# Designs tried in a protein design run: designed miniproteins, single chains, continued (3). Part 41

Each design is a single chain, and the fold is of that chain. pLDDT is the mean over its residues in the fold that is shown.

## One batch from the design tools (miniprotein)

Design m9412
Fold by ESMFold2-Fast:
Structure m9412 (fold): chain A 69 residues (1-69)
Amino acid sequence: MSEKAIKNFKELAEKSENREQLLKDFEYAIDVQKRREAELDRLKAENPELAAQYEKEIDTFKKLIEKSL
């Protein structure tokens, strides 16, 4: 996700007062997801089996965020 897309999402969300807290949590979750995806790429090169397990955890986390919004 580009920085512009994240900024647009923040602007849209700030217009909804009821979702301010969820948005801060979602921003944090997006940053964590980006870091985990970068680490997943490294793991795929070093340890493909562990990478597969880690990928499942990332997918589960994405679904959890989706339900929170």
Scores: mean pLDDT 67

Design m9413
Fold by ESMFold2-Fast:
Structure m9413 (fold): chain A 71 residues (1-71)
Amino acid sequence: SEEFLQLEQELSLLLAAAQIAIKTGDVAGLREQLARLERLLRRAEELGDRETAEQARAAIAELRAAIAALE
């Protein structure tokens, strides 16, 4: 569906931004991407997009670990 395609595109963009923030040690940027990923996860769960939800959960765990490592 169109909603599933939009979620996939949003996830890809958020993951790219998160990787840049990790490489640059940008904790504020990581927190921003974390908040966006949590919103995306909620939306994916509401729509039943299991694959996007699983990818978002993995990314959230990685970002939380990265933030903890930088603090």
Scores: mean pLDDT 86

Design m9414
Fold by ESMFold2-Fast:
Structure m9414 (fold): chain A 90 residues (1-90)
Amino acid sequence: MEYERLAEEAKRLAEEALEELERAGEDQSVIDKVKEALETLKNFEKATPQQLLEAAGKLAEAGRRSKYSELLFEAAKKMVEATNEKIKEE
């Protein structure tokens, strides 16, 4: 389904951002927000729309606090799009 593709894209972008943040030695609180969002993405099918939007917010906050803003904002955007498509298909 369309939302599955978008969720997988969001997961890939967030995982790429996490690798770069860890390589750069970024603040642990920023790294933790991305890890929390990834756990929600791994459980996308079981997560509520509220949990998915909260996770997207964590990705966006990490983006504002780091130099990897483009990857993190794109991941957050794809996560919101995936959530909206899932709601339409349910």
Scores: mean pLDDT 82

Design m9415
Fold by ESMFold2-Fast:
Structure m9415 (fold): chain A 83 residues (1-83)
Amino acid sequence: SSSENRLLILRAVGYAIRAVGALIEGRNDEAIKYAEESLKLLLSVDPNDATGYRILANIYERVGETDRAKELREKAEELEKKK
């Protein structure tokens, strides 16, 4: 339902905020895990939503995993072209 999807999006936002918090504290593995949970929730609402991939890409870039970040940005771009 619309209301259920709103709650899933709010949970995804909560995970994205936790990812940034963990990143600021240098807890890189936790930052990645929180960003992955955010992506999973966003994709469950809309499988063509690039937002979660962009968040995860930004986290990987900031932890120094540049190649992984590039792969995720390319996937986000492909999804945006499909929508």
Scores: mean pLDDT 86

Design m9416
Fold by ESMFold2-Fast:
Structure m9416 (fold): chain A 85 residues (1-85)
Amino acid sequence: SDAIVEAMRALGEARRAAERITDEEARRKVLEHLDEAYDALMAGDFAAASEHLREAARIAEESTDPAGREAARHAREAAKFAELA
């Protein structure tokens, strides 16, 4: 599915940005949700994937670090594509 491919691409970009979040606790939580979203996408559980991606975005956007806002933007984009799958 084109939507799954785009979700995985956006998830990868969210993960790359999340690794640069300076707050260690926020970084760990965002990365954990992104990993769970990846597993859900691979299992075909698009509802669970979307929930984890939206939670990752919520945590990331509370960061004052620009990397957090970047991760949130990509995670929300990935969630939209997961919802189209």
Scores: mean pLDDT 89

Design m9417
Fold by ESMFold2-Fast:
Structure m9417 (fold): chain A 66 residues (1-66)
Amino acid sequence: KEIEELKEKADQYEAEAERYRKQAQDLEARAKVDPSYTPQAKGAAALAEGYQKRAERLRAKAEELE
């Protein structure tokens, strides 16, 4: 069912967002010692935000159809 598929996909994107947030934190910690990691930390943070936004959209659509 469409609602179930949207919720499942949202859960997957939320998991990816959390994974990239943790990765960004690790890279930010490394950037404190070696600034060459700063672009990688920013990249991971941007990906986390992207996946979070996708998850929010899918959840909103599922809620609207419910």
Scores: mean pLDDT 82

Design m9418
Fold by ESMFold2-Fast:
Parts: sequence; C-alpha cells; structure tokens
Structure m9418 (fold): chain A 62 residues (1-62)
Amino acid sequence: MAEIEKAAAAADAAFEAGDYAEAIRELERLIEAVRRSDLPQEVKDALLAQAEGAKALLKEKL
C-alpha cells in the first residue's frame, strides 16, 4: 500500500540522516497504516513487530 511504503521509506531516510525523532514519527505512521490495512494477518503481525521493535530501539537514542 502506498501509505505503508511511504512511511517505511521515510523512516529509513530519517534513520540514515540521524533524525531519530522523525524516524519514530514515521514508524508510528507505518504502524497506524498497517493496522488500518487489508493485509493478511501474517503480514500485519510481521510488520507491526518489526516497526514496534525499531521504534523501541530509536526511543533509547531519542
């Protein structure tokens, strides 16, 4: 989905730039988009677990 792809790309770009606050914001957007999507359960579970894990690690860096 376009929103999921955009949020994922934006989170990656922000992380590479060292903008951890923006990366967290984009990961939150990704989580919201995944929760609202029609993706299969297995895909949703994998994406949500990955995004939440990345978000937790980034919060330690602030």
Scores: mean pLDDT 79

Design m9419
Fold by ESMFold2-Fast:
Structure m9419 (fold): chain A 68 residues (1-68)
Amino acid sequence: AVMEQIGENSLDVSSPKGAAAALAGAKRNRKLGYDIPEDPGVASEILGTATTHEEMKAFHEGAKEVGA
C-alpha cells in the first residue's frame, strides 16, 4: 500500500502525515477541487498515481515543508 511503501522506505516514520501534507499541497495547487483529499482514492485519481519511490519521496518532502 502507499502508506506502507512510504513507511518501509527511508523517508519518514510519520508517513501518513507526510502523504496527507503532500496531498493538501496538491489540492491547493489544483484550484478546482477544494475537497479533493476527502477520499484518498479520489484524491489520488485527480492528482495522478503515486506508486514509485520518486512520488513517495515527494510526499516526504511535502511533509517537511509544511510540518518540518
Scores: mean pLDDT 45

Design m9420
Fold by ESMFold2-Fast:
Structure m9420 (fold): chain A 67 residues (1-67)
Amino acid sequence: SLAALAAALQAALTAALAADPSNGERIDRAVLSVLLTASDEQRAALSGPVRAATRAALAGQPVPPLT
């Protein structure tokens, strides 16, 4: 389900941030590893949140929490 995928993404991001919050490449890899298990429709639905998080990171802003 989309909710389960979002929970998996949040867990992966939390683990990556705990390891090294300044390492955008590690964060991106964590997101990618979860998205590779998703369907095209699920990836499309999550593209907005992922894009927003990536844009914030590239702007030097903190990654917003995925509730």
Scores: mean pLDDT 66

Design m9421
Fold by ESMFold2-Fast:
Structure m9421 (fold): chain A 76 residues (1-76)
Amino acid sequence: MTKAQEIYQKVKEHLEKLKAEGKPITAEDLYNIGLELVKEGYPFDLVRTALALAAHDFGIPDSLINEAIKKLKEKL
């Protein structure tokens, strides 16, 4: 499995857990997932791409995805 596929699967797994709990997925949730993966040592660009793709696949609005990515860039 490529590093990009590994990161995508991790993001997808986090989103599946949130969805299973019946909670609305927020920009803060996406930001926290991204921040955790960057802290684990994954490159920001790969995390950003995987986060955007996985969130889009889950039907999360682009506005929330963009807000989360902006927060992640500002925190790093």
Scores: mean pLDDT 82

Design m9422
Fold by ESMFold2-Fast:
Structure m9422 (fold): chain A 69 residues (1-69)
Amino acid sequence: GSGAGATAAGSGRRAAEDGAAGPEEGVQHYRLGAEAGEKGARDGNGVAGATAAGRHMRKGRQLWPEAEG
């Protein structure tokens, strides 16, 4: 049935933030990625290392825009 409970929706977010969204989600996502097959496992493993480099580069490039004027 059409359940009314917009207030309860907010509670869901609190539960996730309590310590399930980040670490819990990461563990579940990683496991599912490995089960997904080659792409999942490969992407998770490769991305983990590449993510750090990409993240750093993104910030650096932002600081090097039109500094010339």
Scores: mean pLDDT 44

Design m9423
Fold by ESMFold2-Fast:
Structure m9423 (fold): chain A 101 residues (1-101)
Amino acid sequence: TKQQKLDQMRTLYNQIQQLYAQLQALYQQSKADGYVSDEQIQQMNDIVNQIDQLAQQIQKLANELNTPEAHKINSQVVLIQAEAGVLLLGMLVQKRIQEKE
C-alpha cells in the first residue's frame, strides 16, 4: 500500500540518520587523534556506501509515491549524502597530507 511504502521510507531514513551519526563520530575521533588510519577511511567509505544504497531505495519509493511528504524525505536524504561526502573528503585530504612525508 502507499502507507507501507511511506513507512518503509521512514525506516530507511532513520537508518541513514544512524549511519550519518556513526560517520560524524568517526570524523570527530580522527580529528581528536590528529591521525587518520586506513581502517577509519575504510569504515567511512563503507558507511557512505551504505547511505548511498539506502538513499537510492528512498529515491525509488519517492518516485513511486509521488507525494509532497515522500519528496521531502528524499530531499533531506540528499542533504545528508552531501554532508557525508564532505566529511569523507575532509578525511581523505588529511590522510593524503599525512602520507606526503
Scores: mean pLDDT 88

Design m9424
Fold by ESMFold2-Fast:
Parts: structure tokens; sequence; C-alpha cells
Structure m9424 (fold): chain A 79 residues (1-79)
């Protein structure tokens, strides 16, 4: 699944309020980013769920999830 498809699936999960799908697609989206491992992807999924539960819009959940995952991928390439 492409990054664009994963972003769409994450947005759809947030719109539905499906916490299981939201965690799944946030994790898969994070793992699709070079440098992101399983542990970081789990943290990204927890963060996405926390944003959703705090009342963030579906668009905001996607944007911040992508930003965190990309930042972790860059950090891991330097260490």
Amino acid sequence: MSKEELEKKLKEAAEKGDEEELRKYAKELALSIPGVGEEDAEHVAEWALALYKAGASPERVVTYTVALAESLGELNKRE
C-alpha cells in the first residue's frame, strides 16, 4: 500500500472512530517511512490514538502522525 493510500486509510479510520484501524494504519504508515522501526511505529500509533481521543480532526491526526514518523526516520539515520 502506498503512503498516500495509508494516509487515506488513517483518515477514514479517524472519521469512523475505529480505534483498531486507526492504530493499524498509523503503525503501517510509520513503518512505510525509511528509518522507522517497529518500536517507533508503535509510539507513532499511540500518539495518533491520543490525538484522536483528544478531539483532533481526522486531517490533523494524519498530518501530525506523518510529521512524527518522518522526524523519527530522520533521527534514526543520524544515530
Scores: mean pLDDT 83

Design m9425
Fold by ESMFold2-Fast:
Order: structure tokens, then C-alpha cells, then sequence
Structure m9425 (fold): chain A 55 residues (1-55)
């Protein structure tokens, strides 16, 4: 539905913002590579959860 698509787009935009924050923290030396990988995996898990909720 249109409302479900809008909600999905909003959640994806929020996850993109989180990814950009992780990239900035890694680039600035504010986190380790291991922490970055964990953060990326957490975002991937959130996308998988959104896909399950939409399906």
C-alpha cells in the first residue's frame, strides 16, 4: 500500500543516516573496524526486520 511504502521509505532513510554516522565515526577514528562491522551488521538486521514486517 502507499502508506506502507511511505513508512518503509522513512525507515530506510533513517538507516541510511545511521550508516553515514558510522562511516563518519570510522573516518574520524572514533570507532574501531570491529565496531564498524558490528554497526553495519546491526543495520542489515534492521533492514531484514523491516522486510519481514512489510511482507
Amino acid sequence: SASAAAAYRAEVAALVAKYQQLQTQLDNGEMSLDEYVKGVRDIAAQIAELDRQLA
Scores: mean pLDDT 81

Design m9426
Fold by ESMFold2-Fast:
Structure m9426 (fold): chain A 62 residues (1-62)
Amino acid sequence: SLDAAIEAYRRAIEAAEQGNVEEAKRWLLRGDELVGAPIPVPPDEKIRATAERGLASLEAAR
């Protein structure tokens, strides 16, 4: 669902802010899965930015 994907991207951002890259990666992949997007694994330094972009796209679509 849209709400579940938004929550997943928010959790990815929170984990990245806490320095937990592995948890951030898991939540990012979950968000991408829920929206049916291809799930390329971004470089670790781009996980937060990728999740923020995903969240912004979903918020614009609601």
Scores: mean pLDDT 77

Design m9427
Fold by ESMFold2-Fast:
Order: C-alpha cells, then structure tokens, then sequence
Structure m9427 (fold): chain A 72 residues (1-72)
C-alpha cells in the first residue's frame, strides 16, 4: 500500500490494481486521503477488505482518514 501525493495518481493506481486481480490479489480497491497531525496530506490505495483496519490504525496514530472512493 504505497503512499501517493496526487489524488488522480491514486485513483489511476486503484483502477489498475482492480483491473489486474490476478496480479494484485484483489478486484476492489479503496483510495484513502490521509492528513497527518502536522498538516501533510497524502493518499493510500488499499484492498477494500483492509480499509477498516488501515483507517483504524491510522486514526489511532493521530491521522485524519477519509474515504475518497472505491474502484472495481
């Protein structure tokens, strides 16, 4: 789950991973917007099945996490 600093690149990556489930291991991917306590914003692309786990862990670390969208 690579950090991405551009929303459109994160969406492109999510679509690419969803279109290649034999390689990525999942057919549905979610893009999250993450904002650190010091105001740095980046995006993370995760399998939709892991979204709740990743969101919970990042929020526990003090980050703000928003779902941007899911792709399949």
Amino acid sequence: MAPVDDLEKAKELARELANSPSVSGNHKWTVLRVTTPNGVTFYVVVPSSMYETVRRRLRAAGHEVEEVGSFE
Scores: mean pLDDT 76

Design m9428
Fold by ESMFold2-Fast:
Structure m9428 (fold): chain A 74 residues (1-74)
Amino acid sequence: SMEERRRELGREIAEELEFALLREILREEGKSEEEIERELEEVRRRLADPETAEETENEIGERLSRYVRERAKK
């Protein structure tokens, strides 16, 4: 049970950090705060759906990786 709680907490922390980075990416792309919140709400819905969760996680991972790579090339 401690292992399960540890995994849950780790997942929640990782998700919040990913969402914080997504907010920064969207701001740098010139999106308004309203547009950012709408897009993040859609991402949360897709992550909650078992049929789209894995694809959405992969899309987020790739987007974050591209962002980090582009900033390293500055």
Scores: mean pLDDT 78

Design m9429
Fold by ESMFold2-Fast:
Structure m9429 (fold): chain A 75 residues (1-75)
Amino acid sequence: SSIERLVEKIKKEYEKIYPSLSAEQQKEMDKILKEMEETYEKYKKGEISELQAMILLMAQSGEIQAIIKRNEREK
């Protein structure tokens, strides 16, 4: 499904950049990952719609991209 592909893409980007982040940035990233996992679990249980899950996951992906962009500018 599109949801599963989006989650996998986000996790792949997370794993790629994680070792290059500071301890503080890693904690911020861990928080977003937890929120993403909670969104995916709610979707699997049918507690939220596919549209709601997509919106939340796209927002969380945006937060991850903001951390990446900030990290690149600070180097």
Scores: mean pLDDT 79

Design m9430
Fold by ESMFold2-Fast:
Parts: structure tokens; sequence; C-alpha cells
Structure m9430 (fold): chain A 98 residues (1-98)
């Protein structure tokens, strides 16, 4: 089941589609991002730094707290390496929502 309402999910998917065009995201990363937003459990192999940074951008810009919380849990569980900027943004967001 999706982590957010269907209306919020559609908004997130629309934003993700715009980012795909702007950031030249691969079809594989885009597909994995859609499945994550729809509430699917991704494998450790799919949870790449590029995917997580894309999802962090979507979730933080749209204030998707349940998605940010799930991303943080997955990042810690699978030891996903993030850029210093993305790590700082994620930590700052979680500190403001805790």
Amino acid sequence: SPLVSEETLQKALDYLQRLKKSLNVSDEIFDAAQRFLQGEQLSAEELTSELVELLVSVAINLNLDPVVEKLYKEVKQHAVELSPLTEKLLQSYLENTS
C-alpha cells in the first residue's frame, strides 16, 4: 500500500516525472523510485545512492514525512552512501519533524 494518500502519491509521481526530464534520470532508477513511492519494498541492490538522493529530493520538497522516515530507515539499514548535501538535508528535515 502507498505510504501517502492517492492524491499525494499522484502529486509525488508528477514531481518525479518532472525531475526525470530535468536530471536525465535512467528508466531503471525512475521505475524503482515509483515503486518505492507506491509502498513497495526495494532490494538492497536497488537502493543506490542515486535513487535515494532522487527520493529525498521528492519527499522533502513535497513534505512527505512518512516517505522521509522510510528513506532514513532504509539508508541506515543498508548503509547507503549519500552526498554530504543530501545527508545534511535529510538530517535537518528529520530534526524539524521529530
Scores: mean pLDDT 82

Design m9431
Fold by ESMFold2-Fast:
Structure m9431 (fold): chain A 106 residues (1-106)
Amino acid sequence: SLLQKAADILREIAEELDEKARASTDLGERGAYRAVANTLRNMAEQIENGDMTPEEAIERLEKMLRDTERALENAEQTGLDKDFLQALRDALAEALRRFREEYERL
């Protein structure tokens, strides 16, 4: 089904992010990749169960990316880990871009 294919795309992206986490020596980077991978796997399960549409998954990833970009813009003022937020932003941006591109090709 289309929903199964959408869930499979999210899992493929999550597996690649887990691989990047295992290859990384930076704890912040590892945490960021794993957080996004876990989010994508949760979304895949919700899509398979009919609790989320692929379009809702895109909207949620867009919101997470916007929230992370705002946190990154304010990192110098708040003292938050800029390297962690940068890795989180990059992982979310790649996941969103790839999911949109691959889902739109189905």
Scores: mean pLDDT 88

Design m9432
Fold by ESMFold2-Fast:
Structure m9432 (fold): chain A 65 residues (1-65)
Amino acid sequence: STYDRIKALLLSLGFDEETATALAKELAERGISVETVKEAVALLDKQDLALSPPLLLRVAEEIAA
């Protein structure tokens, strides 16, 4: 499922189980793809911004729109 793929990605990025579960559920419920989450992570890294859950969610939503 999209949820499982996003959760696996977030865990690989160093998010803890609780945060990865909550954030993956939120992203999947909004119809955001794992590819969009990867783009959001790359954008935050390029801008030298800390990978925080609320910022990642916001950026992923903007890319998905």
Scores: mean pLDDT 85

Design m9433
Fold by ESMFold2-Fast:
Formats: C-alpha cells, sequence, structure tokens
Structure m9433 (fold): chain A 80 residues (1-80)
C-alpha cells in the first residue's frame, strides 16, 4: 500500500523535473501493480486508483502535489 504511494510520489517528482509523460505513466502503472500484488481483497483500492488515474495525472501536470497525494491516500486508506 505505502509502496504504491511512493511510486505516485515519484511520478510527481518526474513531472517537476520535466521528464517525459511516458516515464510518469510508468510510475503510475507500477503503483497500480503494487496494489494488485498486496492483497486481492484490496482490488477495490486498485480499481479506484486506476479510475482516478486520469485525474491524478491532471493534478500532477498542474503541479498540485498535495492534491495527488491526498487523492492516492484517500483511495488506498478507504479500503485499508
Amino acid sequence: TKKAVEYFRKAVELIREGRPAEEIEEEIKKAAEEIHKVKEKLKEAAEKVKAQSARLQELAAAGDEDGVLDLLLEAVEEIA
């Protein structure tokens, strides 16, 4: 769970560094994969994260780091 948040945090850092969107997308994908690996009963959390991935990417592109982290923590912690 926390490892997934770390991957999304890295995605935000990549945006701040001006890295290509492809690298950012890979970190988001890794976060979703980590959630899937943790527990099958946490699948709902992974689906929420994926459903909000476009919104997360929009917030990250806008530089709203707090919004990205809050959204991720809310989705994960609601299930955890």
Scores: mean pLDDT 67

Design m9434
Fold by ESMFold2-Fast:
Structure m9434 (fold): chain A 81 residues (1-81)
Amino acid sequence: EEKKKKEENIEKLKKLFLEMAEEMKKQKTSDERRKTLNKYAKEVQELVDNGVDAETVHNFLALVIDYLDGNMSLEELKEKL
């Protein structure tokens, strides 16, 4: 049961980071991107509280940063999440 719940929470985390990345890509300033990050931070914290490990969060955030910096396409982000 715990393993299945963690897998469901990881899938929710992937969806949140993908939605955040797409929203942030439309934003041109660091201030706008910071506001978007803060908006999603509460939902991400809820998933961490429900058993998603900090390494998974860090790895997904790194993928989003690579996408925003132009080092990764949206398709590559979707595959690597």
Scores: mean pLDDT 79

Design m9435
Fold by ESMFold2-Fast:
Structure m9435 (fold): chain A 85 residues (1-85)
Amino acid sequence: VIKEYPINENIKLYLAKLDDNTYGLAVVHNGKVIGKVVFDKNGNVIDQYLEENVSITLTKIDDNTYKVTVTIDGKTYTVTVTIPS
């Protein structure tokens, strides 16, 4: 199951459950993947791919909810996401 979270007209987040303990997050800007993060149920980043001037940070709010902070070329965006089942 993949969940889509639009940040604005040009930026979207996709969140997927990869297995029982890991989740994948992708950031798409103007139809291109500019960042990917794999993280565990505790919010620890296991693997990531980020293009230049892109950062992605995860803040665990509760067991099913994370605050995702994306910075692109010095501009910061935040979105709250719910872990897919």
Scores: mean pLDDT 83

Design m9436
Fold by ESMFold2-Fast:
Structure m9436 (fold): chain A 67 residues (1-67)
Amino acid sequence: MSVEELRAAAAQAAIDALKAGIETGPFTASVVGENEKGELVRVTVRATYDAATGKITVELVSEEVIK
């Protein structure tokens, strides 16, 4: 799995959690997976629901290689 795929998975998890009932405020989600080099990577994203615009914003918080 590429780092981009890990970012997408983390973003989707955060969005799903917001839709499930955490509608306001920041929600963080982390995904651990193997990158294209065979390294374990932890990707953390932060999703925020903006009530004024009705949009969900996803921000990359960190990417860490676990060795």
Scores: mean pLDDT 73

Design m9437
Fold by ESMFold2-Fast:
Structure m9437 (fold): chain A 93 residues (1-93)
Amino acid sequence: SPGESLVEALEKAGIKIPEKLKKKLIEAINEGNYEEALKLFREVLDLNGELDKEAVKKAIEEADIPEELKERLLKVVDEYVSGLELIRRGIEE
């Protein structure tokens, strides 16, 4: 399935996805609920520490998912700022 393809690609790229979140993400993608899928994907990024954005983007491109979803996921990765980066910027005390 498209959702399983994305999850497998992300896990191969070293992204840790809790089982409950994994199931929800697969369901959202397979049902075409891209708003929910993008929300769940942001939660996945938040649960991982410092991200290799290039590895994540490569995983998204290699996943067997619709092009519209790929473009939206890639935009989320490009716009993502980790908690560690927020601390570095002095935004979080």
Scores: mean pLDDT 76

Design m9438
Fold by ESMFold2-Fast:
Structure m9438 (fold): chain A 87 residues (1-87)
Amino acid sequence: SELTELLREVREGRISDEEAVERIVELTGDSREAAEALVRAVRAHQPDDDVLERVAEIAEREGARAAAEAILGLEVDRALELMKQAI
């Protein structure tokens, strides 16, 4: 989706924060504050492609704030899965 591609650009540093926020607002209809939270979460946590696609789906269905909050949860779940496989 266009949002998945945009979030990939955010993760890779190929778009400015201001441009990313404007694009998220246009694509989701969310507030600037929610879009800023999502951009910050993607940059801080650097989610992999699988997590990024799930985050984009959440943003499209539940909004950018919910997607930002989900990043931490999805990262923790993935870390726990990898730790269980290492035992």
Scores: mean pLDDT 79

Design m9439
Fold by ESMFold2-Fast:
Structure m9439 (fold): chain A 74 residues (1-74)
Amino acid sequence: PVAKTEEEKKLLEALGRLQELMRKAAETFSEEELEELEERLKPISEAIEANRDNLKKATEALEEAIKLVEEFLK
């Protein structure tokens, strides 16, 4: 029910894509491989948290996380 700006919509779409990729990773990888992926994502997660009030930068950080997960899934 909250109105979404274009920037907020992009952020939510990026979050949805990352969640779907993480779901696939959880089904594909071992627990050890998932821990390695989470360690690689930690700096990006910190960047997202640091920029939570800047939707553009948060979305850019999410896109970097998506790219990293996609590379890890190759």
Scores: mean pLDDT 76

Design m9440
Fold by ESMFold2-Fast:
Structure m9440 (fold): chain A 72 residues (1-72)
Amino acid sequence: SGMEEARAVGELLVAGLGRRAKRLTGVEPEGESVVTGPDSARAVAKAGGKTFTAEASSSGGRYRDEATGKEA
């Protein structure tokens, strides 16, 4: 199990990245997340030709945010 926790983390990351992408580009972002563990997820958001990624875990509380051309 753990899909519920991982989904919650992913939703938070998508929301955060989406806000960031919209602020930087002025365009409504397109976002998605992928479960990477029982309580962890990676998210990607695209807006205005730019791609943003982030990873987080509910148990670790660590963030990694990087503007890249790669999707989760």
Scores: mean pLDDT 70

Design m9441
Fold by ESMFold2-Fast:
Structure m9441 (fold): chain A 101 residues (1-101)
Amino acid sequence: DSPIYQSLSPEEQALVDKLVEEIEKAFEEAVKQGKSFEEILEEIRKKLREAAASMPSPLVAARLLFEVLYKLYQLAKKYGFSAEEIKALSNVVWEVLEEVS
């Protein structure tokens, strides 16, 4: 676990880990189904908003979004997304982070 998780309660850490995994799985499933980049982007935006809204505090929501940003960057690179597509995906995470701040 990253040093960031050490400042959360065990319950908060478990919730973050669960939702990060759900978002990663949703991204990979959409890629495997051959969905367009725009469809993937909109599905991830929706999932991120729902996940962030379900967090017990803005701080926990921010930590979730930073972890998702890192994981989605790695997955997008793994699946051969362009630099512009990776930038667009990162922008969605920052958009949701601004909404919860």
Scores: mean pLDDT 82

Design m9442
Fold by ESMFold2-Fast:
Structure m9442 (fold): chain A 88 residues (1-88)
Amino acid sequence: ADSIEAGNKGPVIAGLTLDHGGGLAVNNSVLTLDQLGDLSERLGKEQDTLDYDDALKIFKEALDSSSAPQDLKDELIKEVEDWLEGLK
């Protein structure tokens, strides 16, 4: 990317989404460690251009790969969304 805004906050957003969002999903048995690895790879790949909305979208896509109940996935999405919103 040729833009000066790239790469300043993306790695932090990626790391926070993985650590807190991914951690919550694994702790609630929604994601396996293998699925957490996939989430980590996706966040790392996009980290130079990643914003909070992009991170939340990638997190939701990771949860869609899970066989966990939809109500549990929705609860985790809300918890992560509220937590990320609190960081703004």
Scores: mean pLDDT 74

Design m9443
Fold by ESMFold2-Fast:
Structure m9443 (fold): chain A 99 residues (1-99)
Amino acid sequence: SSASSAEKKQKDNEIIEQYKEELDKLADDYIARIDAAAAQGVDAAMAVLGDGVRELNNLVNKVKKEKSDDVAKKVEKAAEEALARVFDHAARQNGLALS
């Protein structure tokens, strides 16, 4: 059993889980902001969605600069999943506003 290899993998996994939690919190925050903005109209909701996309992309770019390629790829995938959740929610809110 290579303890050194296992420790490195564990540390990388801990870093990835920390960024996933941060991305989930950002997604939840932007979903709440989209809900609040949707009451003012679709343009307001879309502006908040745009801010969320920019902030999530900024986080991914920082990880790409500061971390290994393996960590960056997994964080980028988690960010894509978080953005998909925000987009799904925005689409549902737009549908409700049109109903």
Scores: mean pLDDT 80

Design m9444
Fold by ESMFold2-Fast:
Structure m9444 (fold): chain A 76 residues (1-76)
Amino acid sequence: RRVTVTVTFEADSEEKAQELLERGIAAAREAGVRVTDASITKEGDKYVVTLTIEGDEDAVARALLRMGEIAKELGV
């Protein structure tokens, strides 16, 4: 089954936001899912990273799990 998921992370620095975006896109690509939207928006003192991914349900689940690991590694 094909699904579309939007995931959002809040980073306390631009460097962490950029790293999360780049590694998140790589994780999606490695899992075989399409990134349909990817952005960083500054909101107050935070950087909001938004990724919209589309693919097979199992592949999307793998991408999300890896993105969560990356966020944890970066302290996001």
Scores: mean pLDDT 84

Design m9445
Fold by ESMFold2-Fast:
Structure m9445 (fold): chain A 69 residues (1-69)
Amino acid sequence: SLSDEERRARVEAAVDALLADYGITDPEVKQELRDLALATYDEARAAGESDELAFIRATNVVLEKIDEL
């Protein structure tokens, strides 16, 4: 099983991969989207959602935000 720290690192790594795929290089924007993803992940987990669903929600919110840029 992954620790909470390892799960959060996994979310950040997935976000960084998405940002790279979409050509987002601004470090401030990257950090803002990492923070948004982690907040979304933590919220979903606090609401009793599975790690898998919380991870999907975190990556989806980042994709949604990229589409708004």
Scores: mean pLDDT 85

Design m9446
Fold by ESMFold2-Fast:
Structure m9446 (fold): chain A 74 residues (1-74)
Amino acid sequence: SREEVEREAREAMARGSQVIGKARPLDPELAAEISRAVGELSRALKAGDYERTRQAIERVNRLVEEAEKRLKEA
């Protein structure tokens, strides 16, 4: 549903924003990539493009998982 996608998008943006600060000193390129992905997700959500929003959620989640893995290995 629309409400479900909007909730998932907000959760993904929150997770992405939180991990950027932790990732930046370890991997500034990855932090920048997450920042771009969160920005794209925000734009897709504001545009009401739910297919694009779902794809953006998946991208943010993948990048967050990569950042969390690298933070655990550091």
Scores: mean pLDDT 87

Design m9447
Fold by ESMFold2-Fast:
Structure m9447 (fold): chain A 102 residues (1-102)
Amino acid sequence: ARERAERIVEEAERLIAAYPSLEEAEAGLLAAFRAIAERRPVDPALPEALKRLTERAMAGDIEAQLTLGAAAALLALLRAGVPREEARERVLEEVLRALEQL
């Protein structure tokens, strides 16, 4: 469980780090979640990694859905001013709990 949670959080961190700012990361994640919620085509302007992850989540890949959720949670904490290491640990615990319920 923990090794799987670690991989999910590391992928979430990479998705955010691919953007030059937290504001741009937020716009990218909002576009991904909008595509899922409205069952719209994924925005072709999204980074390839986020585009592929969003397509997998829309297809019902639970790990992809958890990774997008982890990225959103991590981004929210970072934008609220939570230190990176603290934000990471909080999101890791949430992902681990979600995996234990599957």
Scores: mean pLDDT 82

